Designed miniproteins, single chains, continued (3). Designs and how they scored, part 6

Each design is a single chain, and the fold is of that chain. pLDDT is the mean over its residues in the fold that is shown.

## One batch from the design tools (miniprotein)

Design m8178
Fold by ESMFold2-Fast:
Structure m8178 (fold): chain A 90 residues (1-90)
Amino acid sequence: KKEIVELVREALTLLSKLSKEEREALKEELIEKIKDEKVRAYALSIIDAAEVGSVEASVKGIEESLKTLSKEEQENLKKAAEELLELASK
């Protein structure tokens, strides 16, 4: 399995290539498909980050956050990035 930082970088890179309309459609799919509230919240936050910042700046923020996140929150972030990559690759 890929490291969490690399998964988030891949998701942000893919999302940055989508239009605003495509990102909004992806948010709707996430809300319907992901029932885990914390995983869904992380996935939505990654989509929002792709709209407002550079991929590298967002990745640096994630690296700093990972130092303070619990193991459970790290797994939730990993699942969020994996779900985003699966949905955005359709």
Scores: mean pLDDT 78

Design m8179
Fold by ESMFold2-Fast:
Order: sequence, then C-alpha cells, then structure tokens
Structure m8179 (fold): chain A 91 residues (1-91)
Amino acid sequence: SVEDALASVPVEVAREAIEEAKKDPLNPSKITAAMLLASMSGDKKLLAEAYTIAGKSYLLQGDIEQAKYYYQKALELDPDNKEAQENLKKL
C-alpha cells in the first residue's frame, strides 16, 4: 500500500537521528525526529531505543507520567531493553 511505501526509511538514517537525540535529550525536535524516523524504519528495537530516549527526556524535565509511558512503550517493542527496564523500576 501507499502507507507501507511511505514507512520506508533506511535504518542508518534512524540510527543517526537517535544518536543526535542522545546528545541533546532536552531538544523536543530531535526526540520527535528520532521517534518518527525509527518508526518509519520498521525496526522495533530502534523504535524502542527512540522511546527510551523520549522517556529519559521527560524524566529530566520532571514529567514522571510521560517518562513511564515511553519506557512502557519501549518494553512493548523490545522487552529486553535494559535501559527502559531499569529506569521504569526507579519510577
């Protein structure tokens, strides 16, 4: 379908966006770009990693409920994501 074609993003592009977001976790544009590109890559582990960065971003801002939400979303995609597991236990 057209939707399937539009979801195609190279994994490398998604990884680069994730690394940029990690360097600037309080930048909402970089966090949003990382989540969007990871989603479009079709790689569940990359999307989980993008969600853990979003969770950490919200945690740094004091938004505990949004942090929990994104860590839970990361674990739904990748149950073995250690960063999401450990951070969720602390909340």
Scores: mean pLDDT 83

Design m8180
Fold by ESMFold2-Fast:
Structure m8180 (fold): chain A 66 residues (1-66)
Amino acid sequence: GADVTYSAAEQAVRAALLRLVSQALENSSGATDSEGLRQALGDIAGIDPAGKSLEELLAEVRARLE
């Protein structure tokens, strides 16, 4: 594999994460707790989402991907 292969995989993960976050933020009505998004962020970051806010989980994922 070349750098382009690694970069493509990393970009795919970031794109999927950003897509999920953007979609959840656009469709967040306050009454929807975005549980699926929280679980996805936890899985991507490799941490448990319990006790963390959606924004905290997003920050953890960003730190992990950097």
Scores: mean pLDDT 63

Design m8181
Fold by ESMFold2-Fast:
Structure m8181 (fold): chain A 77 residues (1-77)
Amino acid sequence: MSPEEARRLARETGERVKEMLLRAGASEEKARRIAEEAERVTLEGLLAGRDPGVAETGGMMYALALHLEEVEGLPSL
């Protein structure tokens, strides 16, 4: 998988997460931050050679974990 292809798939995953969170009533700020983290995690998985479905699932699960935390939960490196 090329870096461009990985970026495209990661971005698509992030946009899906953002749309789902906004539909669930999350604020635009929260939805955007969580979507950006899901995109990042998905991209890292794809660049590490993971199957696209596995990488997308990883990003989605990470987004769910962040969504279940309080607003004070900050991403750490």
Scores: mean pLDDT 76

Design m8182
Fold by ESMFold2-Fast:
Structure m8182 (fold): chain A 77 residues (1-77)
Amino acid sequence: TEREELLRKLVDEALKKAGITDYTEDERDMLGRIVDPEVDVDIEAVTTQFLDDRGWTDVKDLMVELFREIREKLTPP
């Protein structure tokens, strides 16, 4: 759907800002779900777990902030 494509694009931009270029379609789909404000998830916990599992520990704070920004933009005022 157009919403799913938007979520993937926002995830791609966040990963690029963090210097992450090596990720799979499954990871992209998972991160797209994490940044969707309609999904009931602890964004900090899930984001940090994902980054730890990949060894991307140095960008945790940046990625959590970027993903929170995405969720806020997609949440009605």
Scores: mean pLDDT 76

Design m8183
Fold by ESMFold2-Fast:
Structure m8183 (fold): chain A 72 residues (1-72)
Amino acid sequence: APSLETAKEIVVEVAEELGPLSPEQQRALDEVRAAKTVDELAKAVMRLFNALTPEQADAFRERLATRLEQAN
């Protein structure tokens, strides 16, 4: 599995690729950036998923899975 720092970087990069983010989505992404533990990152990622539109959530899921596979 990738390190916490690598996983966090991948999540941020994938989220930024989704295009312009709403203020609510940007706050959730800021929580991802601020995460200090795996548990905090997991919770922040779930909050981000819940803030995304269905189309953004699908794109985020697919891109995140691909990037995490490449990082292993």
Scores: mean pLDDT 80

Design m8184
Fold by ESMFold2-Fast:
Structure m8184 (fold): chain A 71 residues (1-71)
Amino acid sequence: SPAEELEKRGRKRVEELLEEGKKNGWSEDELLERFQVVLNEMGREGESLGVPREELERIHRRLLQWLLEQL
């Protein structure tokens, strides 16, 4: 489904963000700021694909939880 593909792409983007942060010595706050940009972009993509708001919010919460577990 579009929602499943969006979440899969989101997890990959979070993985890439974490690797970039390690390479560049980003703080936790800098990582969270960059993560907000990723979420905003994914929100726009999800809206254009017709993904329901409730599903986008669930994807957001899961990606945030996964990011925080890696910090």
Scores: mean pLDDT 84

Design m8185
Fold by ESMFold2-Fast:
Parts: C-alpha cells; structure tokens; sequence
Structure m8185 (fold): chain A 75 residues (1-75)
C-alpha cells in the first residue's frame, strides 16, 4: 500500500540519519581520545557536541522502532 511504502521510506531515511550521526559522534570521540592534551574549553565543547549527538541518535533509534512497529502492525 502507499501507506506502507511511505513508512518504509521514512524508516530508511531515519536509519540513514542514525548511521550519519553515529559516524560524526564516533569521529568526535576519536578526536578526544587521540588528543589528550586539548585545552579544557575545546575538550568541553567536543564532549558537549558528542552528548548532543548521542541524544539525537537515541531519539532517531526510538523513531525507527516506532516506524518498524507500525510497519509490522499493518502486515
């Protein structure tokens, strides 16, 4: 159905966003691990950025779970 097609497209987009934000978050964490002597302000800014990305990833994972449940309920 057109509804199922739309939900599957939404799920694919959400999964793509999870992959992208996870890669960005992991890059920040790698930067922090690789540069232990970073100034405290820079370290804090990067930690805050990673924390913000973690929150966004959790929200997207919850959205993906909801979309998957909706798809399953329609079939």
Amino acid sequence: SSELQALRHQLALVQTKITFFTAVRDSILWLLESNPSLPASVKQNQEDAAATLDERIRELQAEAARLQAQIQSLE
Scores: mean pLDDT 90

Design m8186
Fold by ESMFold2-Fast:
Formats: structure tokens, sequence, C-alpha cells
Structure m8186 (fold): chain A 61 residues (1-61)
């Protein structure tokens, strides 16, 4: 369930597959559930590209 949600989140944001492992590790480090991913800032998620940040803002901002 967690990995399926994370895969859908990446697909919605058009993020590369490498973000899967990074976001999973971030959630584990912070003690957060996958449904809390949209509550994190683009910077917390490691979104460095302007296009990625704009897509995030369109979906969750």
Amino acid sequence: ARDAFLAEFLRALDLPEEYFARLRALLDQLGLSVEQLPTLSPEDLGLTEPEQRARYAALFG
C-alpha cells in the first residue's frame, strides 16, 4: 500500500524513479506516513528543478 501510494505520487508529479527511494527514506526518517507527503514543502522533498516545483504547487499549493 505505502509503495503503491508513493509510486502514484511520483507519477502524478512526473518525478524520476530515483525519487522513490529518496522519499521513502525521508518518510522513514521523519516518522511520517505516505499520505503526509503533500504536507511537506518542495524543498523538504528535494525538488530542485523549477518545473518539478511548479507541478507540485499546481497539485498541492
Scores: mean pLDDT 75

Design m8187
Fold by ESMFold2-Fast:
Formats: structure tokens, C-alpha cells, sequence
Structure m8187 (fold): chain A 99 residues (1-99)
């Protein structure tokens, strides 16, 4: 069913987003710009798949700014917060698609 395929795509995208944000957290210690770019790109991609493009792009932009402007500790925290938010939004999207 097309609905099941969409749910699986959102789950896969959310798992990949989590892994990419873990990679971005490591990169933030040596390359803040690349870490910020990965955070924005990851949030935008999940937004496209989940149907929450505006919200997730906004969250990605906010996180990218915190990574670029903040301390290393603030960058790590911002990326962890984004990872949690993306997971929560993906779960809500999946629940709506099941309904």
C-alpha cells in the first residue's frame, strides 16, 4: 500500500537524519560550516519526506545558526536538540499517516 510505503520512507529518513546529525556533531569540533550545512540539509530532507518542510527547514536554520555562532558545547547541544526534534516530528508524521 502507498500509505505503508510513505510510513517506511519517513522511518528510513528519520534514521538516516539521526545518523547524519551524529556525524555533524563530530564535524562541529573541526568544521562548523560543514556541520551547520549538514544540519540544515538533513532537516530540509526530512521535511520534504514528512510533509513538514516549513517547520523543519526553520528548525534546521535555527540549529545551523547556533552551530556557527555558539561555543563547541552549544553546537553539540543544538545538534542533539535538533536530532530529538526531528525524531519527534517524524513520529507525529507517521502517526498521522496511520490514521
Amino acid sequence: RQGQELIEKVRRAAEEAGATLDQAAQLSLVDKQRAADLALQTATRLGEVSGASGLLTSLGEQTARRVLEGSPEQAQQALRELKRQLREIAEISIDIKRS
Scores: mean pLDDT 83

Design m8188
Fold by ESMFold2-Fast:
Structure m8188 (fold): chain A 61 residues (1-61)
Amino acid sequence: MTVTLEAKADSEAERERILAAARALGQRGLEEGGLPSVTVVVRLTMADGTVEEVTLEIRRA
C-alpha cells in the first residue's frame, strides 16, 4: 500500500518532525491495519520553495 503526504516545512526542525510523524503513521497502519508493508511518500515544500520527496518503506517487524 502506498500513501502520499504533502507538507510544508518552514525549518529543518519542522522537516524532521514531519518525517517522524510520517514514519509513526506508517507504523500505526501496519499494526492496526494488519498490513504487511506500507510505503509513505512525503512531498515536502521548504520555506525557500524547494520541493523534496522522501520515500519511506515500512515493513512489519
Scores: mean pLDDT 78

Design m8189
Fold by ESMFold2-Fast:
Structure m8189 (fold): chain A 70 residues (1-70)
Amino acid sequence: MEEKLEALREAIRILNEALKQGKMTPEQRAAVREALLRAGVDEATADRIVSLPPEEQLRIVEKLAEELEK
């Protein structure tokens, strides 16, 4: 559980950095995808999430992290 939560927190950090810069690089998108996979998100769901705008990705990832903290 803690390792999955850490992975989601990493994804949140990357997404916040991308939003602050006003852009998301391919490297940042790949890093978010890898973090989601480490958090136990399946490949199809991870691919769908990282195809969304960064603001939407952040909302989904924050919700996933909140659910793991409960």
Scores: mean pLDDT 82

Design m8190
Fold by ESMFold2-Fast:
Structure m8190 (fold): chain A 77 residues (1-77)
Amino acid sequence: SRLEEAIRLLREGRYKDAAELLKDSKDNRERALYAVALLLSEGVLDFTGVKLSNEKRKALAQAAAARDIDKIEEIVK
């Protein structure tokens, strides 16, 4: 799936490729991963249009800062 491929790219450190793959997605989980991929590739923190609680947004930002892809996958599921 697109989600699984994006997670694979993130694990490989291919953040820009993950962002490009998830670009223009309408799926909420894919949009959350897109925001993470942009943060990791460009340093831009933008969860606009992502339906997530404030608690989950903070958890995703912390996981991204730690480059903990397993935790990112767990939160987005």
Scores: mean pLDDT 84

Design m8191
Fold by ESMFold2-Fast:
Parts: sequence; structure tokens; C-alpha cells
Structure m8191 (fold): chain A 78 residues (1-78)
Amino acid sequence: VSEQALQYAQDAIEAVRAGELDTARAALLEAAQADPGNVDVQTFFVKASAVLDLVEAGKLTPEQAATQLEALLAELKA
């Protein structure tokens, strides 16, 4: 996984904690574009986008979403 993709993934988590969902989505897209041939990064993008969809639907708090995204990022770094 590229360091650039990991940095954008981290930026997305920080944006979610701040309640800035549009910023979080943009950061996730940058992460996916930084490493487009990496299946693990693309899988992270899909799962993370679904977590943001749940926040927008009012089904997850920003704190709960950030916790789930940090778990997904930890799996990506493994």
C-alpha cells in the first residue's frame, strides 16, 4: 500500500471526526486514486464509503464511524 494512500485514508478519518463528510469522501477518493491497482486499497474505499453512507443516514455517529474506519485502516496496514 502506498504511503500517499495511507495518508489520505487517515485524513478521511480525521474529517469524519470533525463531522466534515464531504471532506472525508474527497479524501477517500484521493486514497483510491493514489493506489488504483491495489485491491486492498480499493476494498478499503468501498467499505469506508459504506460507513460514510451510514453516517449520512443517521445510523452511525461520527465517533462510531471513525472507530470502524480506524479498524479498516489497521487491516489495510497489516
Scores: mean pLDDT 83

Design m8192
Fold by ESMFold2-Fast:
Structure m8192 (fold): chain A 98 residues (1-98)
Amino acid sequence: SPKDKLIELAEKILKEMGIPVTDELREQIEKLVDRYLKMTDEDFELMEKSVEKKYGIKLDEITLENLREIYEKAESTVEFLDIVLLKLYKEHPELLKG
């Protein structure tokens, strides 16, 4: 399913960053993915602009090194996961568009 694919991709990024995927973190990812599946394209565009303005980076140009810097600067784990999922949405829009 699109949800399962998005969760798998998010977990892969976290593992590549050396962040352990606990059961608690997985539940957090699942809740965020459920929210994303209910969002419109306009909602995603607004979030993208907000993230790009806050961090001074383009989502299309985010590297693993940029994600590590964002992780250190993020106000919460949820904010960091939102950025990871937003990047995945931009790279894989087919996973969220039914």
Scores: mean pLDDT 77

Design m8193
Fold by ESMFold2-Fast:
Structure m8193 (fold): chain A 61 residues (1-61)
Amino acid sequence: MTAEKIKALEEVMSLDPDDPSTKTLYELLKQGKNHEKSLTPETLEALDGLVELQRRREAKE
């Protein structure tokens, strides 16, 4: 995974810190940098979608 995706997910985590799903996703991403093979294309696509969604929200605020 690229450093940009990790950074973007850290930004997302700052928005939903108490969400257990967000915490799990962050830990999977952090581990995924070392275990990319364990990440499914579906997980990566979902992360890209979240990053794009947060970018849109930031543009409004």
Scores: mean pLDDT 57

Design m8194
Fold by ESMFold2-Fast:
Structure m8194 (fold): chain A 86 residues (1-86)
Amino acid sequence: EREEMLAAIKAMVAKIPEARERLAANPEATEEQRQKFELLAELYTLAAENGDLAEAFEKLAKKAEELGFDELAEEARKAAEYIRKE
């Protein structure tokens, strides 16, 4: 299942550019929100390399939800639950 978990991470990482564009299109977006999003992107990338997947995805989901990216948050939660299923 390691391979499937890595595929889920890749799918999430692929969603980052879309979420970033959505945030950039938000006229109310502040530098603080941008900084948080960049932390999320880095956390996700590091999770792909370090293998601490469940915890990283849970953090991603929480922060994405705080930024208003419900879809990204839901995807991250699914990944975390999938990892924990084992």
Scores: mean pLDDT 72

Design m8195
Fold by ESMFold2-Fast:
Structure m8195 (fold): chain A 79 residues (1-79)
Amino acid sequence: SEKQRLLEEAREEIRELEEEVKKIKDEEFKKAALEGLERAREQLRQLEEDESLSVEEVRERLERLRRDLELLREEAKKL
């Protein structure tokens, strides 16, 4: 399904970012970033379990999630 495809793409983005975060030497940032990524995974799980959401609503929520991931990636680039 399109919903499943969108969720899989988001999971891959989180996985890739987690690998990059794990390489960061700033332990305080790393800890906060990993906690943020864990929260992102929880949001994806909730989206997958919520059968009431349309594909468009899932896409909108994933767009917001991707904005949060982008901010994290930008902060990581400064380290």
Scores: mean pLDDT 84

Design m8196
Fold by ESMFold2-Fast:
Structure m8196 (fold): chain A 84 residues (1-84)
Amino acid sequence: SEAENLAERARASAEALAEAGERLNEEAQKQYGAALDAGVAAGHLELVAEAVRAIEALSPAAAERVLAAMSEEARKAILEAVAA
């Protein structure tokens, strides 16, 4: 039926939009992680630690992706600061 064909197309469109949104979200989180990494290198460890805590409070998965985009040295410093 026409209604079934419209529902199928609407579902496919919704799935495509959700997938595009997730890709944009992942890219934005990677870019934000790189910016926070630069902040640590500039000596702003405490401010970056506060930003990471704020992200983790909203979404632990987002915090993990942001941390994964940072250098190992910066990530270690942030994890120690966040745990304190």
Scores: mean pLDDT 75

Design m8197
Fold by ESMFold2-Fast:
Parts: sequence; structure tokens; C-alpha cells
Structure m8197 (fold): chain A 84 residues (1-84)
Amino acid sequence: AAAQLAALEAQYRAMGMSDAQIAERKRVSLYSARGILEAAISFLEEQIKRAKEKGAPQSRIDQLERDLAALRAQLAEIDAELAA
């Protein structure tokens, strides 16, 4: 996410890395984060499906759907950063 990237950028700058080196590191980190988020979203979508099939309490389904929405928002943020 943007906050994590900002923290990494600050750390790399403190280590004496150039802006070009920081930009390349950020790009690699964004692609890695994107892959992890896609996997997490797929896993959570399957969990929601199973919860609904098993008749889980609506409160549990609502929590999983909130978690899914948060992950999708993070993915959209990363996709926007990669598109820039």
C-alpha cells in the first residue's frame, strides 16, 4: 500500500540510495504487493462463498466482505500507482 511504500522509500533514502534506485525498488515492491493482494482476494472470495454455503452468521459474512473490500481498495491503489 502507499503507506508501506512511503516507509520503504524513507528507509532507502536514509541508506543513501539515489531517487532512480528508490523508484526501481518501489516498482518491484508494487508488483510483489500486487501479486500477494490478488492471492489474498481470491482466498477471501472462496472463504465468503464457503461461509454462505455453510449458513454462517450474517455478522461473519459481513466481516469477510469488509475485509475483501479493504483488500480490493489496496489493489486499486497499487494499480493506480503502477499506471502512473
Scores: mean pLDDT 79

Design m8198
Fold by ESMFold2-Fast:
Parts: sequence; C-alpha cells; structure tokens
Structure m8198 (fold): chain A 73 residues (1-73)
Amino acid sequence: SEREELERRIAELEREILRLLTTPGLSAADQARLIEAGRLVNEAHRLLEEEGDLEEARRKLDEAQRIIDELKA
C-alpha cells in the first residue's frame, strides 16, 4: 500500500540522515541541511499518523530526499 511505502521511506531516510550526521568532516552548513531534512521526515510521519494525508507526507519525503541527494552530489 502507499502508506506502507511511505512508512518504509521514513525509516530509510531516518537511517540515512543519522549515518550522514556521523560522517567525519561534515560542515556546519551540511549539518543544518541534514537537520532540515530530519524535520521534513518528522512532519511526514505526523501527517501519516495524525492526519492520514498521504499526498502531503509524500511531498515532505520527496523534499527531504532532494536535500540528501544534493548533499551526496
């Protein structure tokens, strides 16, 4: 289901953000971007659990993924 897909994406992004935050040599700017991505993932989780808004949750996760992809480029 779409909900199960989004729950999986939340868990995957949480793990990736934690991994990146522990990377040696991470700049303060990159740390701030990762914290922003973490906030978006938390918003997506709230949207799923409290509102059932799958569309908005997906948008927040897409935005978080974009931040992660930019940092890895």
Scores: mean pLDDT 87

Design m8199
Fold by ESMFold2-Fast:
Structure m8199 (fold): chain A 81 residues (1-81)
Amino acid sequence: GAAEAVARLAEAAAPLLPEAEALADDTSPEAQAALARRLLARARAAGVEAGALLLESVLAYLEGDEERARALFQEAQRLAA
């Protein structure tokens, strides 16, 4: 379910928490996209398909592709159900 997908994504992201905290004072789209790409790589390696699609949706949104972001978000929700 969604809770399990979030928990698995959080576990995959745990090694990146110090980097995420360092970016707390710099929330630029570039910094957010860089962190999202690292989280995406870990989600894929951990087999968290719903989490990977959610991160791809975030990246598409940051790149200004709202239609792609919406489609990826809906697919992530479908897999997390």
Scores: mean pLDDT 72

Design m8200
Fold by ESMFold2-Fast:
Structure m8200 (fold): chain A 84 residues (1-84)
Amino acid sequence: SLAEEIIRAIKDGREGARLYLEGRTEPVKASNAAVKAVREGLRKGLSDEEAIELGAQKIMEVSGLTPEEARRVAEAALEAVKAS
């Protein structure tokens, strides 16, 4: 699914690069948008939960994912931001 491709791109830069080279640019762009939204939210002093909500909203806008899928993507983005 698109959500699983986005999550893989967030968790592993090699998978993101592979998807991009295979012409799957949509999940790579969406992964970058999710990570950026979560990072900006945390920078502005939002809680983890508020940053997840912001990321999920952004993913729904750009990818048309369901709220449940968007939340899973945003949770992966939060983990990635905190690991960096």
Scores: mean pLDDT 82

Design m8201
Fold by ESMFold2-Fast:
Structure m8201 (fold): chain A 94 residues (1-94)
Amino acid sequence: MEEYLKEVEEIEKKSKSDLDFYNAVSKRIRELVEQGKKEEAIKLYLASNIVREVRYLKKLGFSDEEIERRKQQLLEDAKKTYESFVKELKAKEA
């Protein structure tokens, strides 16, 4: 998860708009799926949700300290969600 969170944060840093960010993330997810890397695609998708919520909290005026605490909680929640999605994918492919 942390590696994909870092990748999405770099995409955000290079993006000039919310639309550019969305398009870049969507393209990367599509590339991973086309390569058969479905588990990696799920990690990137979940990481993009974390980055989007962090951006939203910044716009609402939350402090950097509050955002960092929320980001860590979201990261742990994303790890649990990832395990559930992978289990469901493997069950459907069996």
Scores: mean pLDDT 83

Design m8202
Fold by ESMFold2-Fast:
Formats: C-alpha cells, structure tokens, sequence
Structure m8202 (fold): chain A 68 residues (1-68)
C-alpha cells in the first residue's frame, strides 16, 4: 500500500540522515562502500518491510562500528 511505501521511504531517509551525521567519523572509502551497499540492499528489499528492517539494522550496526 502507499502507507507502507511511505513508511519504508521514511526508514530509508532516517538511515541516510544517521549515516550523514556519522560521515566525519568514517573513512571516505568505507563510507562510500557502505552507502553503495545500503542502496543496493534497500532496492533488493523492494516493498518487504521485514527485509527493510533487517537491512536498516545491519547497516546501522556497520556504520556504528566504522564510526567508533
């Protein structure tokens, strides 16, 4: 539904905002690789909220590790 699509887009935007806030703490090459991987993973999850939640969780954990 369009409501599910809006929720998914909001999750993606929240993740990108989080990642942008962490960008100064992450090496440029690792940040670029993470952004590419996140984009591909969200595309692959196309409309599946469970898959999108898993992707968000995994990519956020990776960003936190890289920013530490």
Amino acid sequence: SSEDEERILEIEREFLRFLAERAPQIPEDELNALLTAAGEAFKAAKGDPEAIERVFREMRARAEELAA
Scores: mean pLDDT 76

Design m8203
Fold by ESMFold2-Fast:
Structure m8203 (fold): chain A 69 residues (1-69)
Amino acid sequence: SAREAEAVARLREEGKAVLELLKKNPDKELLEKVLAHLKALLPLAAQVSPEAAEVMEEFIKELEKLLKE
C-alpha cells in the first residue's frame, strides 16, 4: 500500500540521518538506550510490517557496531 511504502521510506531516511549524527557524535549511554528500545520493538514491528522490521534490523546492526567501537 502507498501508506506502508511511505512509512518504510521515511523510516529508512530518518534512520540514515540519525546514524550519521551518531557516528559523528557517539554517546554510548544514548546508543545503549536506543538499541535496547529498538530490540524491544522489533518483534512488534515484524508483525505489522516485515519491511519496517528489516530497516530496524539494519539500524540495530549499525548501532551495535558503533557501540563496540
Scores: mean pLDDT 77

Design m8204
Fold by ESMFold2-Fast:
Structure m8204 (fold): chain A 100 residues (1-100)
Amino acid sequence: MSALEADIDAGVAAIEDAVIDKYVLPPGMSPVAGLQKAIDDMPSWVEKLMKLFGLSKEDAVKIVRASILRALDRAARRGLSPEEAARLREQLDKKAEELL
């Protein structure tokens, strides 16, 4: 019996919205710079998810990675190039591996 799956889906959506609001929407913030900052701040998001949902570090990292990846896809509509998106995705994957 696990209610965590529903909580995980809600957590991914909430973190995606928080990433967009904090790093992509602020005036004067480029999507590239904002998403790079979101990747740099992953340890804080991981710790928050572990505390709020009782998740393992591995699961928290997977959720934060998925949330930033969704935010990256949304930011592409604001002029993020496929090349910039690919570079940020590589940095996201590297940061996620470093947190495990």
Scores: mean pLDDT 75

Design m8205
Fold by ESMFold2-Fast:
Structure m8205 (fold): chain A 77 residues (1-77)
Amino acid sequence: MLDELAERLVERLRKRGIEISMGTARAVVGLVLAGADVETVASGISVITGISREEARRLAEQVVPIAEEILREAGLI
């Protein structure tokens, strides 16, 4: 289930010109499911990927709404 949601996130982001790894996608999906805000997700992305906190925040602002959309479609939030 988590892998399927992460794969959907990767594919949907790719269509929007955003590339993330499956590991990053799993972490984002897990954090959003746990009720984490954008700042918490950005911190997680920064730790996992090694990118700056500013870059991670910009990425999280784009990624979190799409992850929330996928999770709402799946009836998980």
Scores: mean pLDDT 83

Design m8206
Fold by ESMFold2-Fast:
Structure m8206 (fold): chain A 109 residues (1-109)
Amino acid sequence: MSTTVIKGDFEGEIEGEVTIDVTKGHTLVVGVLVKLKEPSDAELEAEAVTSDGTKLEKVMSVRLDPTTFVHVFSLEVKESGKVTVKVTVKAKEPVVFEELTVSATQVPA
C-alpha cells in the first residue's frame, strides 16, 4: 500500500498524488479520504498513468460530508511497473478542505 497525506487549509480545491509499484494480474484499488470544514457537492477527478504512458481518467460527482471516504476505482493491472495516481477534488461551494489522503493498494487476483 502507498499513501500520500496532504494537510492544510485549501479553499475550493485539494490535490494529491501517489505512486505505487504494480504486478501484472493483480488489482489496483484507489481510494481517498477527504476532510473539509463544511459539507459540499464536489467533483473528483482521478488520473492514473502507467510507466508505458497509458492513461486512465475518471470523473465523479460526489457529495462530501466533513469526513468522507471515496472508492475511486479498481483496475486490473495489465503490465508490471509503476502507476502514478493523481486525484483532484473541487468543491462546488466555497468551502475549505483540511485533508486529502490518497491511498493505492494492490490485491492479488
Scores: mean pLDDT 83

Design m8207
Fold by ESMFold2-Fast:
Structure m8207 (fold): chain A 73 residues (1-73)
Amino acid sequence: SDEERLRELIEEATKKLVEKAQEAVANNDQALLAKIQEVTARLQQLIADYLAGKISLEEFEKRVNELLAELEA
């Protein structure tokens, strides 16, 4: 279902953000911490936009994947 897929996408994104935050803290990487904070805020906005009916689930998944890819750059 769309609800189950949304939950899976949010859980996966949250897990990746937590793992990246732990890496940043371990390395005292202030630039990476700032990037994680920005990505987290943008993820929260995407969730809000989806729940408000502004974007489809397919667009939400695409945007979340693009956003998470920015953490690797």
Scores: mean pLDDT 87

Design m8208
Fold by ESMFold2-Fast:
Structure m8208 (fold): chain A 89 residues (1-89)
Amino acid sequence: SELAREGARLVSKGALLASDKGEISAAQATGLALQGIGAEFLASFLKNGEEAEKVARDTEEAAKKLLTGESLKLALKGAELIREAARKV
C-alpha cells in the first residue's frame, strides 16, 4: 500500500528530525522508524490489518512519549496513514 509506505516514511522523518535536533538518541530514532516499517510490512505484504493497526497505535504512543513539535506531528501523521491503510486490508 502506497498509503502505508508514505506513513512509514513520515514516522522515519519525524524520528530523524528529533535525532538530528538531539531530542532522542540514534537508537531511539531507529526503534521508532522500525516500528513504522513493521506496521507497513504487516499492512502491505502480510495483509494483516489488525496487527498493522496495533503496531501503528504502539508507534503513535511511543512517538507521544519520545517526540515533540514538528517531529511528533510527522510521526503521528505517519501512524494515522498506516492505520488508514490497515483498515482497508
Scores: mean pLDDT 89

Design m8209
Fold by ESMFold2-Fast:
Structure m8209 (fold): chain A 89 residues (1-89)
Amino acid sequence: MEAEEQYKEYLKQLEEWYKKNSALGPELAERLREAALRVIEEMLRHPEDQELIERVDIEEQIRLAEFLKEKGIAPEVMEEKIAELRKQL
């Protein structure tokens, strides 16, 4: 499976989770936008370095999970996601 397909599947799962927890504030929307922009910027700088792009994406996913944990949104679920994502780095 291509990295792009894996990423899309993960984003779909995250979107479904976030919709179920619809107390999302504008801060979360800004963090999601910022994370997406950083991944896109890395793709533009190093388009052939797929491993680097995947690592940056994972790092931004970890940052988002840490942000949600700090806000008290499903902290145990966020801890599990952070641990799993760190194993992929």
Scores: mean pLDDT 71

Design m8210
Fold by ESMFold2-Fast:
Structure m8210 (fold): chain A 66 residues (1-66)
Amino acid sequence: PTLVVVRGPVTLPDGSTVEGGAVLEYTPGATSAKVTVTYVDADGNVREAEGTLDLRTATVLASQPL
């Protein structure tokens, strides 16, 4: 197993995309990962939601074998 620190586009449940970061255990063949992001909704409230990080376009900042 490999731990990776990534930054990239996260697709929210409403279909919008935000830049986010995550620390993930990398699974071979994975093209996306579920991450928790903080965003501001249409009413100006800070919310936390699960989104999908696109691993194909994400930037790997660090990796470490576990």
Scores: mean pLDDT 74

Design m8211
Fold by ESMFold2-Fast:
Parts: C-alpha cells; sequence; structure tokens
Structure m8211 (fold): chain A 78 residues (1-78)
C-alpha cells in the first residue's frame, strides 16, 4: 500500500527531525561549555568542546537533510 509506505517514510522523517533537534541542543550546550572554559583560560578544554559542538551541528545538518528527502518521497506517494 502506498499509504502505508508514505506513513513509514513520514515516521522515519519525524524520528530524524527529533534526532536533529536533540543534536542541535547538545551542540549549544557544548558551545556554552567551551565558552566557559575559554573565559577561564582553559584553551585545551575549550577547543575540545568547540569540536564536539561542531560534530553535533554537522550531525544535525545530515539528519535534517535525510529527513527532508524522506518527507519529499512520502509526499510523492500521497
Amino acid sequence: SMERRAASLYTASDILEVGADVSEELARKHKEKAEEYEKKGDKEKAEKYYKLAEEYEEGAERARRASEELRRRAEELE
């Protein structure tokens, strides 16, 4: 059934969107922690947390792109 395929793709898209939102929130928290370490003069810890924030931001971007592709496919079936 095309309707069941569309529903499955929408569900997968929603899961990726939730994952992207969580990753963006983690990126913000790690960036804030990096800024605190930078303010304290701990450059090594600041660099570590900035890198973690960047990795979470990149993960969120990939998840959003995958989510958009799945939604596009679902819309073509509906």
Scores: mean pLDDT 88

Design m8212
Fold by ESMFold2-Fast:
Structure m8212 (fold): chain A 61 residues (1-61)
Amino acid sequence: EEEFEREIERLREAHLEIVDRIKDQLTPEQYEQVLKDIERTAELLRESRRLRPEHMARLAA
């Protein structure tokens, strides 16, 4: 379970790094929205860990 949480944080960090590389190409509103979307995705992934792998795969699709 801690491994899954570490993976979620790693994915969140990777997404933030990508956004940081293109931040100058985004409007302030787009940048804020993307940051919110990244946090939202991390929260959904944390909630999904409570499900069986098959259910997680279907929710991710």
Scores: mean pLDDT 71

